# Designed miniproteins, single chains: the designs that were tried, part 96

Each design is a single chain, and the fold is of that chain. pLDDT is the mean over its residues in the fold that is shown.

## One batch from the design tools (miniprotein)

Design m3547
Fold by ESMFold2-Fast:
Structure m3547 (fold): chain A 61 residues (1-61)
Amino acid sequence: MEPTAEELIEKAREAIEAGDFSTAFENLVKAAELAEREGDEKALEEAKEVYDRMLERTKAA
């Protein structure tokens, strides 16, 4: 199954809400790699925003 960058970003958001930062980071890395490969700047920007939110959550934990 070949997930899209958007699907990977959604999985990362779900993982952050669950407090599973390892899964969130893994999905964000895959999403960023796929978005870079496809030249999808919007998906790259979205992945960066989700990554920044993850860092805020880990700093508060």
Scores: mean pLDDT 79

Design m3548
Fold by ESMFold2-Fast:
Structure m3548 (fold): chain A 67 residues (1-67)
Amino acid sequence: MDAGQQAVLEAEAQLALARMALSLGDLELARRQLEKARELAREAERLGDTEGARRILEEVRRVEEEL
């Protein structure tokens, strides 16, 4: 697995945690996890995984709409 793919997987984990935080009503935790996912998506894009980064950013946007 290259560094870009690793960053996408880490972003996916943060996104899953953000969704769990939302289901529990923890908006502060959800925002922090979404920020981490966004940072990891930017890193993935810098490392050449543009498609993975785009997908993560779209999911971050959807979760943010639920805040």
Scores: mean pLDDT 83

Design m3549
Fold by ESMFold2-Fast:
Structure m3549 (fold): chain A 72 residues (1-72)
Amino acid sequence: GEAEARRLAEEGERARAAGDYVTAAELYKQAAEASPDPAEAARYYGLAVEALNRAGRADEAMALIEQAAKAQ
């Protein structure tokens, strides 16, 4: 639900602030998957993609963009 999504996003933001972009990406992805609102889910997927790019995992970021488009 939304509360779970926000908690996961907050954990992702803490990981990002610590420079742990891999953990941030995973937490943002989980936040997107937990979000009942498609617009909020898309925003969290975007944050996960940015974190993957910061971690140097551009191929994984591209794959996530494709997966997010199918998830709705």
Scores: mean pLDDT 84

Design m3550
Fold by ESMFold2-Fast:
Structure m3550 (fold): chain A 93 residues (1-93)
Amino acid sequence: KLEKGLKALREGNYEEAVKYFEEAIKEDPTNAEAYLWLGVAYLKLGDYEKAVEAFEKAISIDPNNKAAWDVLAIAYEKLGETEKAEEYRKKAQ
């Protein structure tokens, strides 16, 4: 399911990617990687609030994944939350 989501994401089928990542999460709610890619798919769709929620969940499961903090900073930047974006960008380094 994760692999099907990644294929859909590569092909630009972002809504399909969301469905596959949601399915992966239903099978394993502790899969931080599935939440990370769900957030990326939402970023591609322009749904920045849902992207933030997915990235925050990924970080709550795996706080050592610096890539998750970097994309969370990008999502907050897209929302115009400049101070939060700077804070999380520093954590990604």
Scores: mean pLDDT 83

Design m3551
Fold by ESMFold2-Fast:
Structure m3551 (fold): chain A 69 residues (1-69)
Amino acid sequence: SMVDKLKKRLKELEKELKTLEELLRDISKQISNETDPKKKTKLQVIRDFVQAAKENVQARIEEIKKQIS
């Protein structure tokens, strides 16, 4: 059914979200330990892109939840 497909997609997105949250924690730790200002700036840019990807996944999760509810 359509609902079963949406529930399966929701589980996949929730796993993806968890991976992105772990990646953000790792990048934040790298930024905290980085002493080179140029490398730190590059890591901050990467963090911003990963944060945007996380927000996109969260928005998709909320849209699917609205369709199921």
Scores: mean pLDDT 89

Design m3552
Fold by ESMFold2-Fast:
Structure m3552 (fold): chain A 75 residues (1-75)
Amino acid sequence: MEEAEKEYEKGLEYEKEGKYEEALEHYEKAARLYYELKEYEKAAEALLKAAEVLEKLGLLEGAERARGLAEKLLE
C-alpha cells in the first residue's frame, strides 16, 4: 500500500506542475501496484488519472485503453 500511495502522490505533484510525461509514469506505477494488491478501485482511479494525462499529451488511443481497463476493474 505505501509504495502505491507514494507513486499516486508523485503523479499528482507532477500533474500539478504540468509535467504530464512524468505524471503518467507515476500513475501507471500506482495502477500496477494497486492491481497487484487487488485494490481494484484504487487501481482504476490511477488508470483514469493516467488517461487524463494521456489526453493532455495527445495520446488518445492510450487514454481510451486506460479508461477501458479502469471500467473493467470496476465491474
Scores: mean pLDDT 87

Design m3553
Fold by ESMFold2-Fast:
Structure m3553 (fold): chain A 120 residues (1-120)
Amino acid sequence: SKEEKLKKILELFEEIIRLAEEARRAVEAGDRETALAKVEEAEKLLEEIAKLAVETIKDEEIREEFVELLQEMKKLLEEMRRAIEEYSQEEALKVLEEAIERLKELKKRIEELLEKELEK
């Protein structure tokens, strides 16, 4: 159902945030390999969300805004990956913490969009 698919999208976003927090903890532990694996897993979930959104969101304006938010999240995950690969532990942690805060803000905006889609 539409409601079940929208709920799944929200659950996948929650998992992306969890993976981002796990990546930050891995960096704190000095385990950059695990941190990168967590970011890569989050990127795969974002691709799954994109596919599910195209199938589920029928309102063109809501879908367009949703896709823009997904593009912002993709850029944040790319920034996290780069920080883990290229920066010192202290600088990487700062980037990851800022990215996680922004991911949480984007999730709130996505929740508001999905609520609008459910009202249709």
Scores: mean pLDDT 87

Design m3554
Fold by ESMFold2-Fast:
Structure m3554 (fold): chain A 116 residues (1-116)
Amino acid sequence: MTIVVDLSPEAVAALGEALGVKILKLRITIDGDELHISVVTPSKEDAEKAAKALAEALRQAGGEVTSIVFSETADHAVATVTAKAEDPRGVAIEALRLLSPQAAEDARRAFENPPG
């Protein structure tokens, strides 16, 4: 079963402030033991900074970072960090907690109350 959660605008803003970057959207996707965190930013530079911080936080949380993929459109950039973990939900929450306790709490609530 695939779980998809989007962080609230407030949590996204708090994470952006903690990283010193502008974040427009953050999505977490869990499929089996695989975790994907996608960050939407106005610029490729912000996406690269966010991806580097997320990858390091995921490694510290016990995740095995397997890929970082960048895509760019005329209006925004997207970075997707992929990691493997036995507990992908716990690793996602802990990684976010290392960067922003507010973003971690938002993700925890989103996982408990997935959008219908």
Scores: mean pLDDT 85

Design m3555
Fold by ESMFold2-Fast:
Structure m3555 (fold): chain A 70 residues (1-70)
Amino acid sequence: AEEEIKKLLEELDRLATEAYLTLSDPAKAQEAVDIAREASREAEKLAKEGRYEEAKKLVEEAIKRIRSLL
């Protein structure tokens, strides 16, 4: 559970970094970073509370949102 969330958070960070480096639109690049930061913060909070399924879904949703910007 925690290991799976950690892996998803690593993918989220990788995608946000890719978006920041490759997107020519500063607003979209900032949006990707904001999505990643917000999702990471909330997922960490949920995981600390033992709410692993909710944390996983939240990170997966954030990954999909960033992918839609690429």
Scores: mean pLDDT 82

Design m3556
Fold by ESMFold2-Fast:
Structure m3556 (fold): chain A 97 residues (1-97)
Amino acid sequence: GALELARQGVEDGEAGVELGREALENPEKSTLGMGIAAALRGIGGVISGEQALRLVKENGEDPEAIELAKRGVELGEEGVRLGLEAVRILAARGAPP
């Protein structure tokens, strides 16, 4: 339901922010944009997920809460995907030639 989706959006959003932060600790020109995008999408996932949680607590599972919860998951998952890709690119840089 909307409650579970909202919690997932917050969790994925927080993970996206952390991966973005990791990618931004020693970024290269090719990964800088991905790290920033991961952090911003992660923040969006947290905000949308938390807003959906507030709506569920106030009004129960309504279409607005469900829509915000789905948006939170979408943004959080995108943040994780971009952050993981940036971290993988940076890790591959350490491979011997």
Scores: mean pLDDT 83

Design m3557
Fold by ESMFold2-Fast:
Structure m3557 (fold): chain A 60 residues (1-60)
Amino acid sequence: MEEKRKELARWFVEQMDEALRNMVESLKKEIEELKKKGADEKTIQRYENLRKAFEDALAS
């Protein structure tokens, strides 16, 4: 029972990491687009903070 739970937990973590990586990549593209459009620094900073939070979650 323990081994099957560890396997499921590992699979779940890998799926979550994949989703977080996809979110980080999407945020990077949004940030670049915002910078090109001359969006205000507060808006860019909010997206940068969100990207960093997801990257920190991946590093945990």
Scores: mean pLDDT 79

Design m3558
Fold by ESMFold2-Fast:
Structure m3558 (fold): chain A 80 residues (1-80)
Amino acid sequence: AAEHLRRAAEAAAAGDVEAAAEHARRGLEELGRALGLPEAARAQAEALAEGLRAHKDDEAFLARVAEELRGTAEWAEALA
């Protein structure tokens, strides 16, 4: 989970919204499985992908999403 979320953050910071969406989906899917919340994780991943695509040219938005994904990765790593 943590590694995919870090890769999602890197992709978002680079403006690669499709790579960011795919890595976030994988990381959130693994995290949702670990927490017993797979439906919530899927819904969050879908909402994130839509937001990234809607704001693909908004560098400030992508930077904020990258920061949030990095924070989620740190949290996921701490759940070990």
Scores: mean pLDDT 82

Design m3559
Fold by ESMFold2-Fast:
Structure m3559 (fold): chain A 94 residues (1-94)
Amino acid sequence: MSDFDRFKKGMVDTAKKMVPIWSTFTPDEVKQSVYRFGQNVYDRGQSRGFTPTQVFQAVKDVFDVIIKNVPDSLKKAVQDAYQQFMKEIQQKQS
C-alpha cells in the first residue's frame, strides 16, 4: 500500500468515526462540519506533498464514505458541502 493509500485510509477511517456525531446534527450543522473536515483532509494532503489529483481523490473518497453512512435526511447536506468545497478549491487554483 502506497503512502497516499495509507493517508487516504486514515482520513476515511476518521470520517467513519465522526459519522455517529454528524448523524445528530441538523442539515446546516452537518454541511458546515463536513465542509471543514474536507478542508482539513485537503490541507493535510497538501502538507504531505501529495499531488492535487491525489488530494482531490482523498477528499472525494472521504465525502463518498460520509454520504453512504449518514441518515438519508443528511445526504443532500453532505453532497452540497462536497460541491461547495470543490468549487471553492478549483476557483483558488485558477
Scores: mean pLDDT 84

Design m3560
Fold by ESMFold2-Fast:
Structure m3560 (fold): chain A 65 residues (1-65)
Amino acid sequence: MIEEKLEEARRELREMFAAGAPREEILKAINRYANRLMELAKSLDEQAEVSQRLADIYREVAAAA
């Protein structure tokens, strides 16, 4: 489920930022989630939506760090 994967990404990215993970590891995590979300998306509109939501999650957790 896309919502479940987005919440997993938010949680993992928050944990990585809290642990002081290097940018390279954070980018690898984002790429894993992006690939998985693209597999789950059924349309181009849905792909665009989940890509934007993943980007928003990154911006949100990065700003909080």
Scores: mean pLDDT 82

Design m3561
Fold by ESMFold2-Fast:
Structure m3561 (fold): chain A 93 residues (1-93)
Amino acid sequence: LTPENLEKVQEIFTEFDKRGPEVDELRKQGRLEELVLRNSEAIGVRLALEGKSPEEAARRARELARKMGVEDIEEEAARLAEEANRRTKELLK
């Protein structure tokens, strides 16, 4: 997201869909995408420990990206979660 687009998204969310102050602050800093990607890896690891598939990890990561309003990185988040899930399962063997 560009800084101009980030400001417009925040204005819309403030008026129509109130997200937590933390999410708004991270958007202003341009760090929301970075945090979604890191959380996607964590989702992959956690779901591997729970015995869930890489496909389920990818699905959860896509949902996170959509909820956080960074849909343009949805597939990147899914890929990272899937890779983390597969790697964790390999280490558990």
Scores: mean pLDDT 71

Design m3562
Fold by ESMFold2-Fast:
Structure m3562 (fold): chain A 88 residues (1-88)
Amino acid sequence: MLSLEEILRAIGLALRAIGLIFEARYLIEKHPEVKELAEEAIRLAEEALKLAMKVLREEGGPEDLERAERLIREAEKLLKKAKEKIAA
């Protein structure tokens, strides 16, 4: 069975990924000039969400959580670049 810590971490990562997907979709709609960066961020966040959900289904483990966290960090970096382009 997953530890409570692993379950809470997986939930947190899933929520972060969902938030990034919605933010990126909003940015594409309002600022088509950042579409490429935002679409790549969605791709990474969707992969992270799948990994977090795999752990919540007791089909994954700590390595999946570590990979999901890395994917979320890369998606966050891409959205930061997109926002910097909009702000410029």
Scores: mean pLDDT 87

Design m3563
Fold by ESMFold2-Fast:
Structure m3563 (fold): chain A 59 residues (1-59)
Amino acid sequence: PPTRLTPEQEAIVREVLKRTSKKLDELGKEGKTLDDIAAVSQEEAAWYRRRLAELERRR
């Protein structure tokens, strides 16, 4: 795997971490289930994959 990220890849990673943290913080106030955590993880993984695919299509 690449050891260095491009600035655009770093921005995507930072956004994923920010989004995940925010969603988990919101869930923490109501109590988290494993299903809730899994749903957030899957949703953010899908978003990350879409953003990477979009970036790879740029010229």
Scores: mean pLDDT 72

Design m3564
Fold by ESMFold2-Fast:
Structure m3564 (fold): chain A 59 residues (1-59)
Amino acid sequence: AVERAGEALARELGISRRSGVGAARAVLSGDPVLTRAAAHELGVSPEELRELVRRALAE
């Protein structure tokens, strides 16, 4: 699940698979601090990052 979401994020945002997987893990951890940090590094809002991970997990 996390790896698939991370790969989809990497493809959508044009980032490395490692970065995508890390961002997906941050969102799925439920930790708002980790989610905010990942979103900032990717140049998106925390809400946008959560939505991207949700879509990646939903097929």
Scores: mean pLDDT 79

Design m3565
Fold by ESMFold2-Fast:
Structure m3565 (fold): chain A 52 residues (1-52)
Amino acid sequence: SDAALAQFNAGRALYNLGRYKEAAVAYQRALDLDPGNADAAKFLEKAREKAA
């Protein structure tokens, strides 16, 4: 859905800005809306790793 894509794109933008905690939240929301999004799952793991 458009909402899932919007959350995924927001996550990518936040990740590129170094805002990893906020990126992780956006990627998690993208996965909640579209559990099949493998890229959101991979970027969520990387954002969590960078946020630690």
Scores: mean pLDDT 86

Design m3566
Fold by ESMFold2-Fast:
Structure m3566 (fold): chain A 73 residues (1-73)
Amino acid sequence: SRAEELVREALRAAAAGRYAEAARLLEEAKPLVIEAARAEAEAQGLSEAEKAALEAETAAWLERQIAELRAKA
């Protein structure tokens, strides 16, 4: 998926010390990763409240990762 491609590119960039690029790639991946997480929760039969909580937690986690990468750049 495009989300997986962007996350892999971000990991490669971070491993190479290109933290600003890694942060940008994760920002691009963020909406796609959240969408994928919601789709997986839907497939598992989770409630709307559970899906909303998973989306919020996924977004918060990604925002923390992006901020850490930006701090290193």
Scores: mean pLDDT 86

Design m3567
Fold by ESMFold2-Fast:
Structure m3567 (fold): chain A 90 residues (1-90)
Amino acid sequence: SSRRERVRELLEEARRLIAGGRFEEALKLLEEAVRLAAPDPELLKEVIEELERLLEELREGNKLSGNHPELEEFIKRIEELIKKAREILE
C-alpha cells in the first residue's frame, strides 16, 4: 500500500539523517512513521521491530564512540516512541 511505501521512505530517510547527526529531524520522521502505521497493526509491528533494531545499533555505537549527550537523549526519545507504539498495539 502507499502507506507502507511512505513508512519505508520515512524510516530510510531517518537513518540517513541519523548518519549525518541530524537527530531532531530524524526523530520527527520516526514519529511520523509510527503515526502513519498506527491504523495498521501488522505495519506498526514492523515499524516497532525496525525501531528496536535501530535502538540496539545506536546503543552499540554510543558505547564505541564514547559518551555523546545528544545521542543519549535521542536514544531515550526512541525508547519513549517504542513504548507509545506498543501501547497502540494493545
Scores: mean pLDDT 86

Design m3568
Fold by ESMFold2-Fast:
Structure m3568 (fold): chain A 78 residues (1-78)
Amino acid sequence: MTKDEKIALLSGEMGRIAIESGADPAEAADLARKLASAGIAGDKEKAREYGEKIIEMVKDEEDQERIREILEEILELT
């Protein structure tokens, strides 16, 4: 798996977790796509911004912690 493929998969995973946790599917999917694009482009600041917006959509603390861990992995790859 390439770095870009991993960023795309992890970004999609964050969106999926948010949707399963009750977030709006269209908004979560849009933010996940923007996160993947920013991460692949090397824009760490924008990647963090979009990732934090996904986290804010999630009210369950366990799901928030899980997606924070995924975001940190994305940022390490970016």
Scores: mean pLDDT 86

Design m3569
Fold by ESMFold2-Fast:
Structure m3569 (fold): chain A 60 residues (1-60)
Amino acid sequence: VEGLWRALRDYTATSPDEATIPKGTVVKVVEKIDDNNVKVQLPGSDKEYIVPISYLEKIV
């Protein structure tokens, strides 16, 4: 699941381990945590955050 993914809709962080991601943001998926969640890096940041995979679409 590693690669570049795009946010299909706005996601609002509900915990410190999550990131708020506006629709259309391209993120780097670095790791799959489980069937519902992935770890991502946001543009311009080396920090890793948890995001539901259902909010993302793989582009590369």
Scores: mean pLDDT 78

Design m3571
Fold by ESMFold2-Fast:
Structure m3571 (fold): chain A 62 residues (1-62)
Amino acid sequence: PSEEEFEREVKEALVLIQLALLRKYAPKDFADEAISRVEELLAEGKYDEALRVAQEAMRRFD
């Protein structure tokens, strides 16, 4: 596999970890909105934006 494919897989894994933390620790309404936005970006293949949005959401509920 290419380096680009590996980087994509790593970013996907990081996004999934952030989403799992949001589901477990964030208020439901906040988590649902953030997860919906991140899943939409992942569906569009925007992995960098998905990771950024997930990380921003994590910081906001802290």
Scores: mean pLDDT 78

Design m3572
Fold by ESMFold2-Fast:
Structure m3572 (fold): chain A 89 residues (1-89)
Amino acid sequence: MAAERARELVEEGKRALVQGDYERAIRLAEEALELAEGDGRLQAEALIVLGNAYRAQGDNERAAEAYRRAAELDPSLREELLEAARLVE
């Protein structure tokens, strides 16, 4: 099912981040975000991977946008994600 594949892609994206493969992390997170349509918490996890990858590449504006979108989708992480977005602007 699409949600199961999206969870796999999020985990692969997290692994790519640890390995320093930021371009791969971005591709995996973007695919996960598309497949996670309708699952706000899973979309938020994909957006956090995307934001972390952009931040690692020095693309602070795209990182901030990803963190803000994740904060809208997961209210439990809202304050933490909005702070992360402000710190990279």
Scores: mean pLDDT 85

Design m3573
Fold by ESMFold2-Fast:
Structure m3573 (fold): chain A 77 residues (1-77)
Amino acid sequence: MEEAKKLEELAKKYYEEGDYIKAGELYEKSGHLYAQEGEYEKAIESYEKSSEAYEKGGNLEMAEATRKRAEHLKAKK
């Protein structure tokens, strides 16, 4: 939980600085940690933010992959 929050905070900073690919990677890692802890709401939010960051950074493949991850978690709730 602590680690996931820290990664999400760091991802926000990279996103605001325009490093969208790095932000996407950090949001994705945060989402993985939240999902492992059963924090599905936060995991979904992190994966959705990861997808948006990857899309802005031009990595459409990773944007689609992380969006599908969020959809998968929504289906489990």
Scores: mean pLDDT 84

Design m3574
Fold by ESMFold2-Fast:
Structure m3574 (fold): chain A 81 residues (1-81)
Amino acid sequence: SKAEIQRQADQLQKQIDALLASYADEIPQEELDKIRSTFQAELQEVVNADLSLAQATVRLTAVALRTIGEIEEAVLKSKKA
């Protein structure tokens, strides 16, 4: 159901928000804001795509994993001379 998809999206948003907060002193605010905005937009696209629960779960997981990779890249870039 759409309500269950929204609950999954909300839980992933909470997890990514916590991860971003843990790097707030290490990544520039502009980059944190960009990653957060992109993630929120991609979650909302999945919620609004009228997908089955199974298809939505797969896409939400892919979006979350890609976002984690972007956070890791931002941390690495912040440490380069």
Scores: mean pLDDT 85

Design m3575
Fold by ESMFold2-Fast:
Structure m3575 (fold): chain A 58 residues (1-58)
Amino acid sequence: SPAVEESRRKARELGRELGLPEEQIERAAELAGRAAEQLGRALSDSEVRVIVQHVAQR
């Protein structure tokens, strides 16, 4: 869905800006996509930041 793809795109962009490894960037995108699907809407920038920061700690 457009909301899922937008949320994945935001997560990938933020992960790249933070210099995360590609595997962490893709993990963040997967989690953001699932969250958007569960919520039925695109994630906000702050919601994406929380997910990306969580993945960076792994």
Scores: mean pLDDT 87

Design m3576
Fold by ESMFold2-Fast:
Structure m3576 (fold): chain A 62 residues (1-62)
Amino acid sequence: GMLEERAREAYERIAPLIIEGAKIALGKEAEVEVEIGERTLKTTIKAGDFEQVVTTDIHESY
């Protein structure tokens, strides 16, 4: 829907800033990957031996 498309556009625009911010917070060795699906946003954060995956649902309301 329109909200899902706008959410995707917003994430695509801010994803580089999120990656840069995460590297500042976690260190230059940190790797952050953002995968934008149809109804989900999947963020994978790797820093040394640490790995975390965060899944966020994209939803619309009527």
Scores: mean pLDDT 68

Design m3577
Fold by ESMFold2-Fast:
Structure m3577 (fold): chain A 95 residues (1-95)
Amino acid sequence: MVDPKVLEGEILLALGRIALWLGMYDLAIELYTRAVELLEEAGSPEVALALAALGEALLKQGKYEEAIKVYEKALEIDPENELAKENLEKAKKKL
């Protein structure tokens, strides 16, 4: 799709994933948070994917309560996201 907000959101998701691989969790959270905002404004179905990615970054940084909220929101949009379900359970076990 050629919506500028969707395109920017997709680029931010890719950059956030690279930041996550490098252990730059604060940067990954920032990039994924911006991606979520842009994709929500665009009404993109990729919002659920962006929320799941944000949740993973929060989980990696030990922000378990925030990760739980983000994964629950992702599952509200996409109830069949198995990665979000698995990571939600992991986050709950850490509390």
Scores: mean pLDDT 84

Design m3578
Fold by ESMFold2-Fast:
Structure m3578 (fold): chain A 56 residues (1-56)
Amino acid sequence: SEVDLYRAIAEREVERMVREEGLSRVEAAQRLLANAKKSGNEVAVEALEELLRELE
């Protein structure tokens, strides 16, 4: 699904942000979610909310 595809992209971006920007995974995912909500990207919002639930 589009959500599953974006989730793979989001996980990769989260890992990049952790390595390169020194963010925690939760912080990185929250930042991406805020950006997705601002841009109205509903697929990204769904994928990132799912990712955040797993990061706990």
Scores: mean pLDDT 84

Design m3579
Fold by ESMFold2-Fast:
Structure m3579 (fold): chain A 88 residues (1-88)
Amino acid sequence: SADREKSLKRVVAELLLNASIISSERFNDIDAAKQDLEGAVELAEEASLEFAIEILNRALEETDNPELKALIQKKLEEVKKKKEEKEK
């Protein structure tokens, strides 16, 4: 069902976001972190724009890596803009 698919996308998005943080902070692998972040955002947006905003805000609080923080902030602004356009 559509609801089940959205639930699975939420779970996978959170796993990819966690992998992004680990790659950047534990392995200093920003390229892997970027790939996982992009995958996480894509799946999260497909589930819910509100959910994508929630997990990106959480990731900003959970990471101290300045490069990943900048990427998350950029994605957060892009998702917020999409949400504003959808609500009009």
Scores: mean pLDDT 84

Design m3580
Fold by ESMFold2-Fast:
Structure m3580 (fold): chain A 70 residues (1-70)
Amino acid sequence: SKLVEEVEKKLDEIAEEGEKEGLSVDEVAKRLEELALETIKKHPDLTPEEIFKIRDKIIEKVNELEEKAA
């Protein structure tokens, strides 16, 4: 889905900007979750598969940030 690809790109951008700003993992995770929630609210026709892809991308990014913080 083009929408999922665009959201995944925005999630990558948020994670990169958070790292550059020195934000905590919790703060970056909150920003990623806020983008996902806004996307779901704006696009109620998202399939479960598309929602799962967005969720999995957030989990991946949070895990990467946690590993760097440890």
Scores: mean pLDDT 81

Design m3581
Fold by ESMFold2-Fast:
Structure m3581 (fold): chain A 73 residues (1-73)
Amino acid sequence: MEKAIEAAEKAVKEEKEKGLENTPEATGRVAMKANETGGVKAAIYANALWQGKDLETAEKLLAAREAGRAAAA
């Protein structure tokens, strides 16, 4: 969990350091970078943080995704 959050924060910081505005392309790059470092959980956290949402919202999205996959499996 902590490692995924750190990966998400790092990905967001790197994209913000480039001075890029909040574009769909930047959102995709942030999620992809976080996924490479911390997996799908990091990608979800990074996407939420990049959009200005809090970690609580990201955790709810992750929980819903895992519940959906468990129900489908």
Scores: mean pLDDT 69

Design m3582
Fold by ESMFold2-Fast:
Structure m3582 (fold): chain A 56 residues (1-56)
Amino acid sequence: GLLSPAERERILASARQAIADLDREGAKTALQMAIRENADDPELVAELRALLAELE
């Protein structure tokens, strides 16, 4: 489904918080799950993949 800009910002903020709070492996798992759960939003997926790439 199409997410609002506010919903995308919330998901991205949550992803950044996971990076801050979790170890590298946990953060990667959380980001991969977020990508799968939001697969229908290519813009959000691209931003989540960019965050995941920084952890690799």
Scores: mean pLDDT 78

Design m3583
Fold by ESMFold2-Fast:
Structure m3583 (fold): chain A 65 residues (1-65)
Amino acid sequence: SERQKELQERELELLKEELKKIEDEEVKAKVEEYIKKFEETGDFKDLIEAGILIGIELIKKHLGV
């Protein structure tokens, strides 16, 4: 549905904003690759993997690692 597509686009935009806060260049590149794969294939699994990587980096930042 159009609404489901709109929600996915909004979630993708939020992930891209969070990506800008990641300082680890290797993780940033990997997240960008998953986002690109999702944009090309529509595979929600790639979007989930991007979110997990961002989440881990935010946790590391809070722990000072």
Scores: mean pLDDT 78

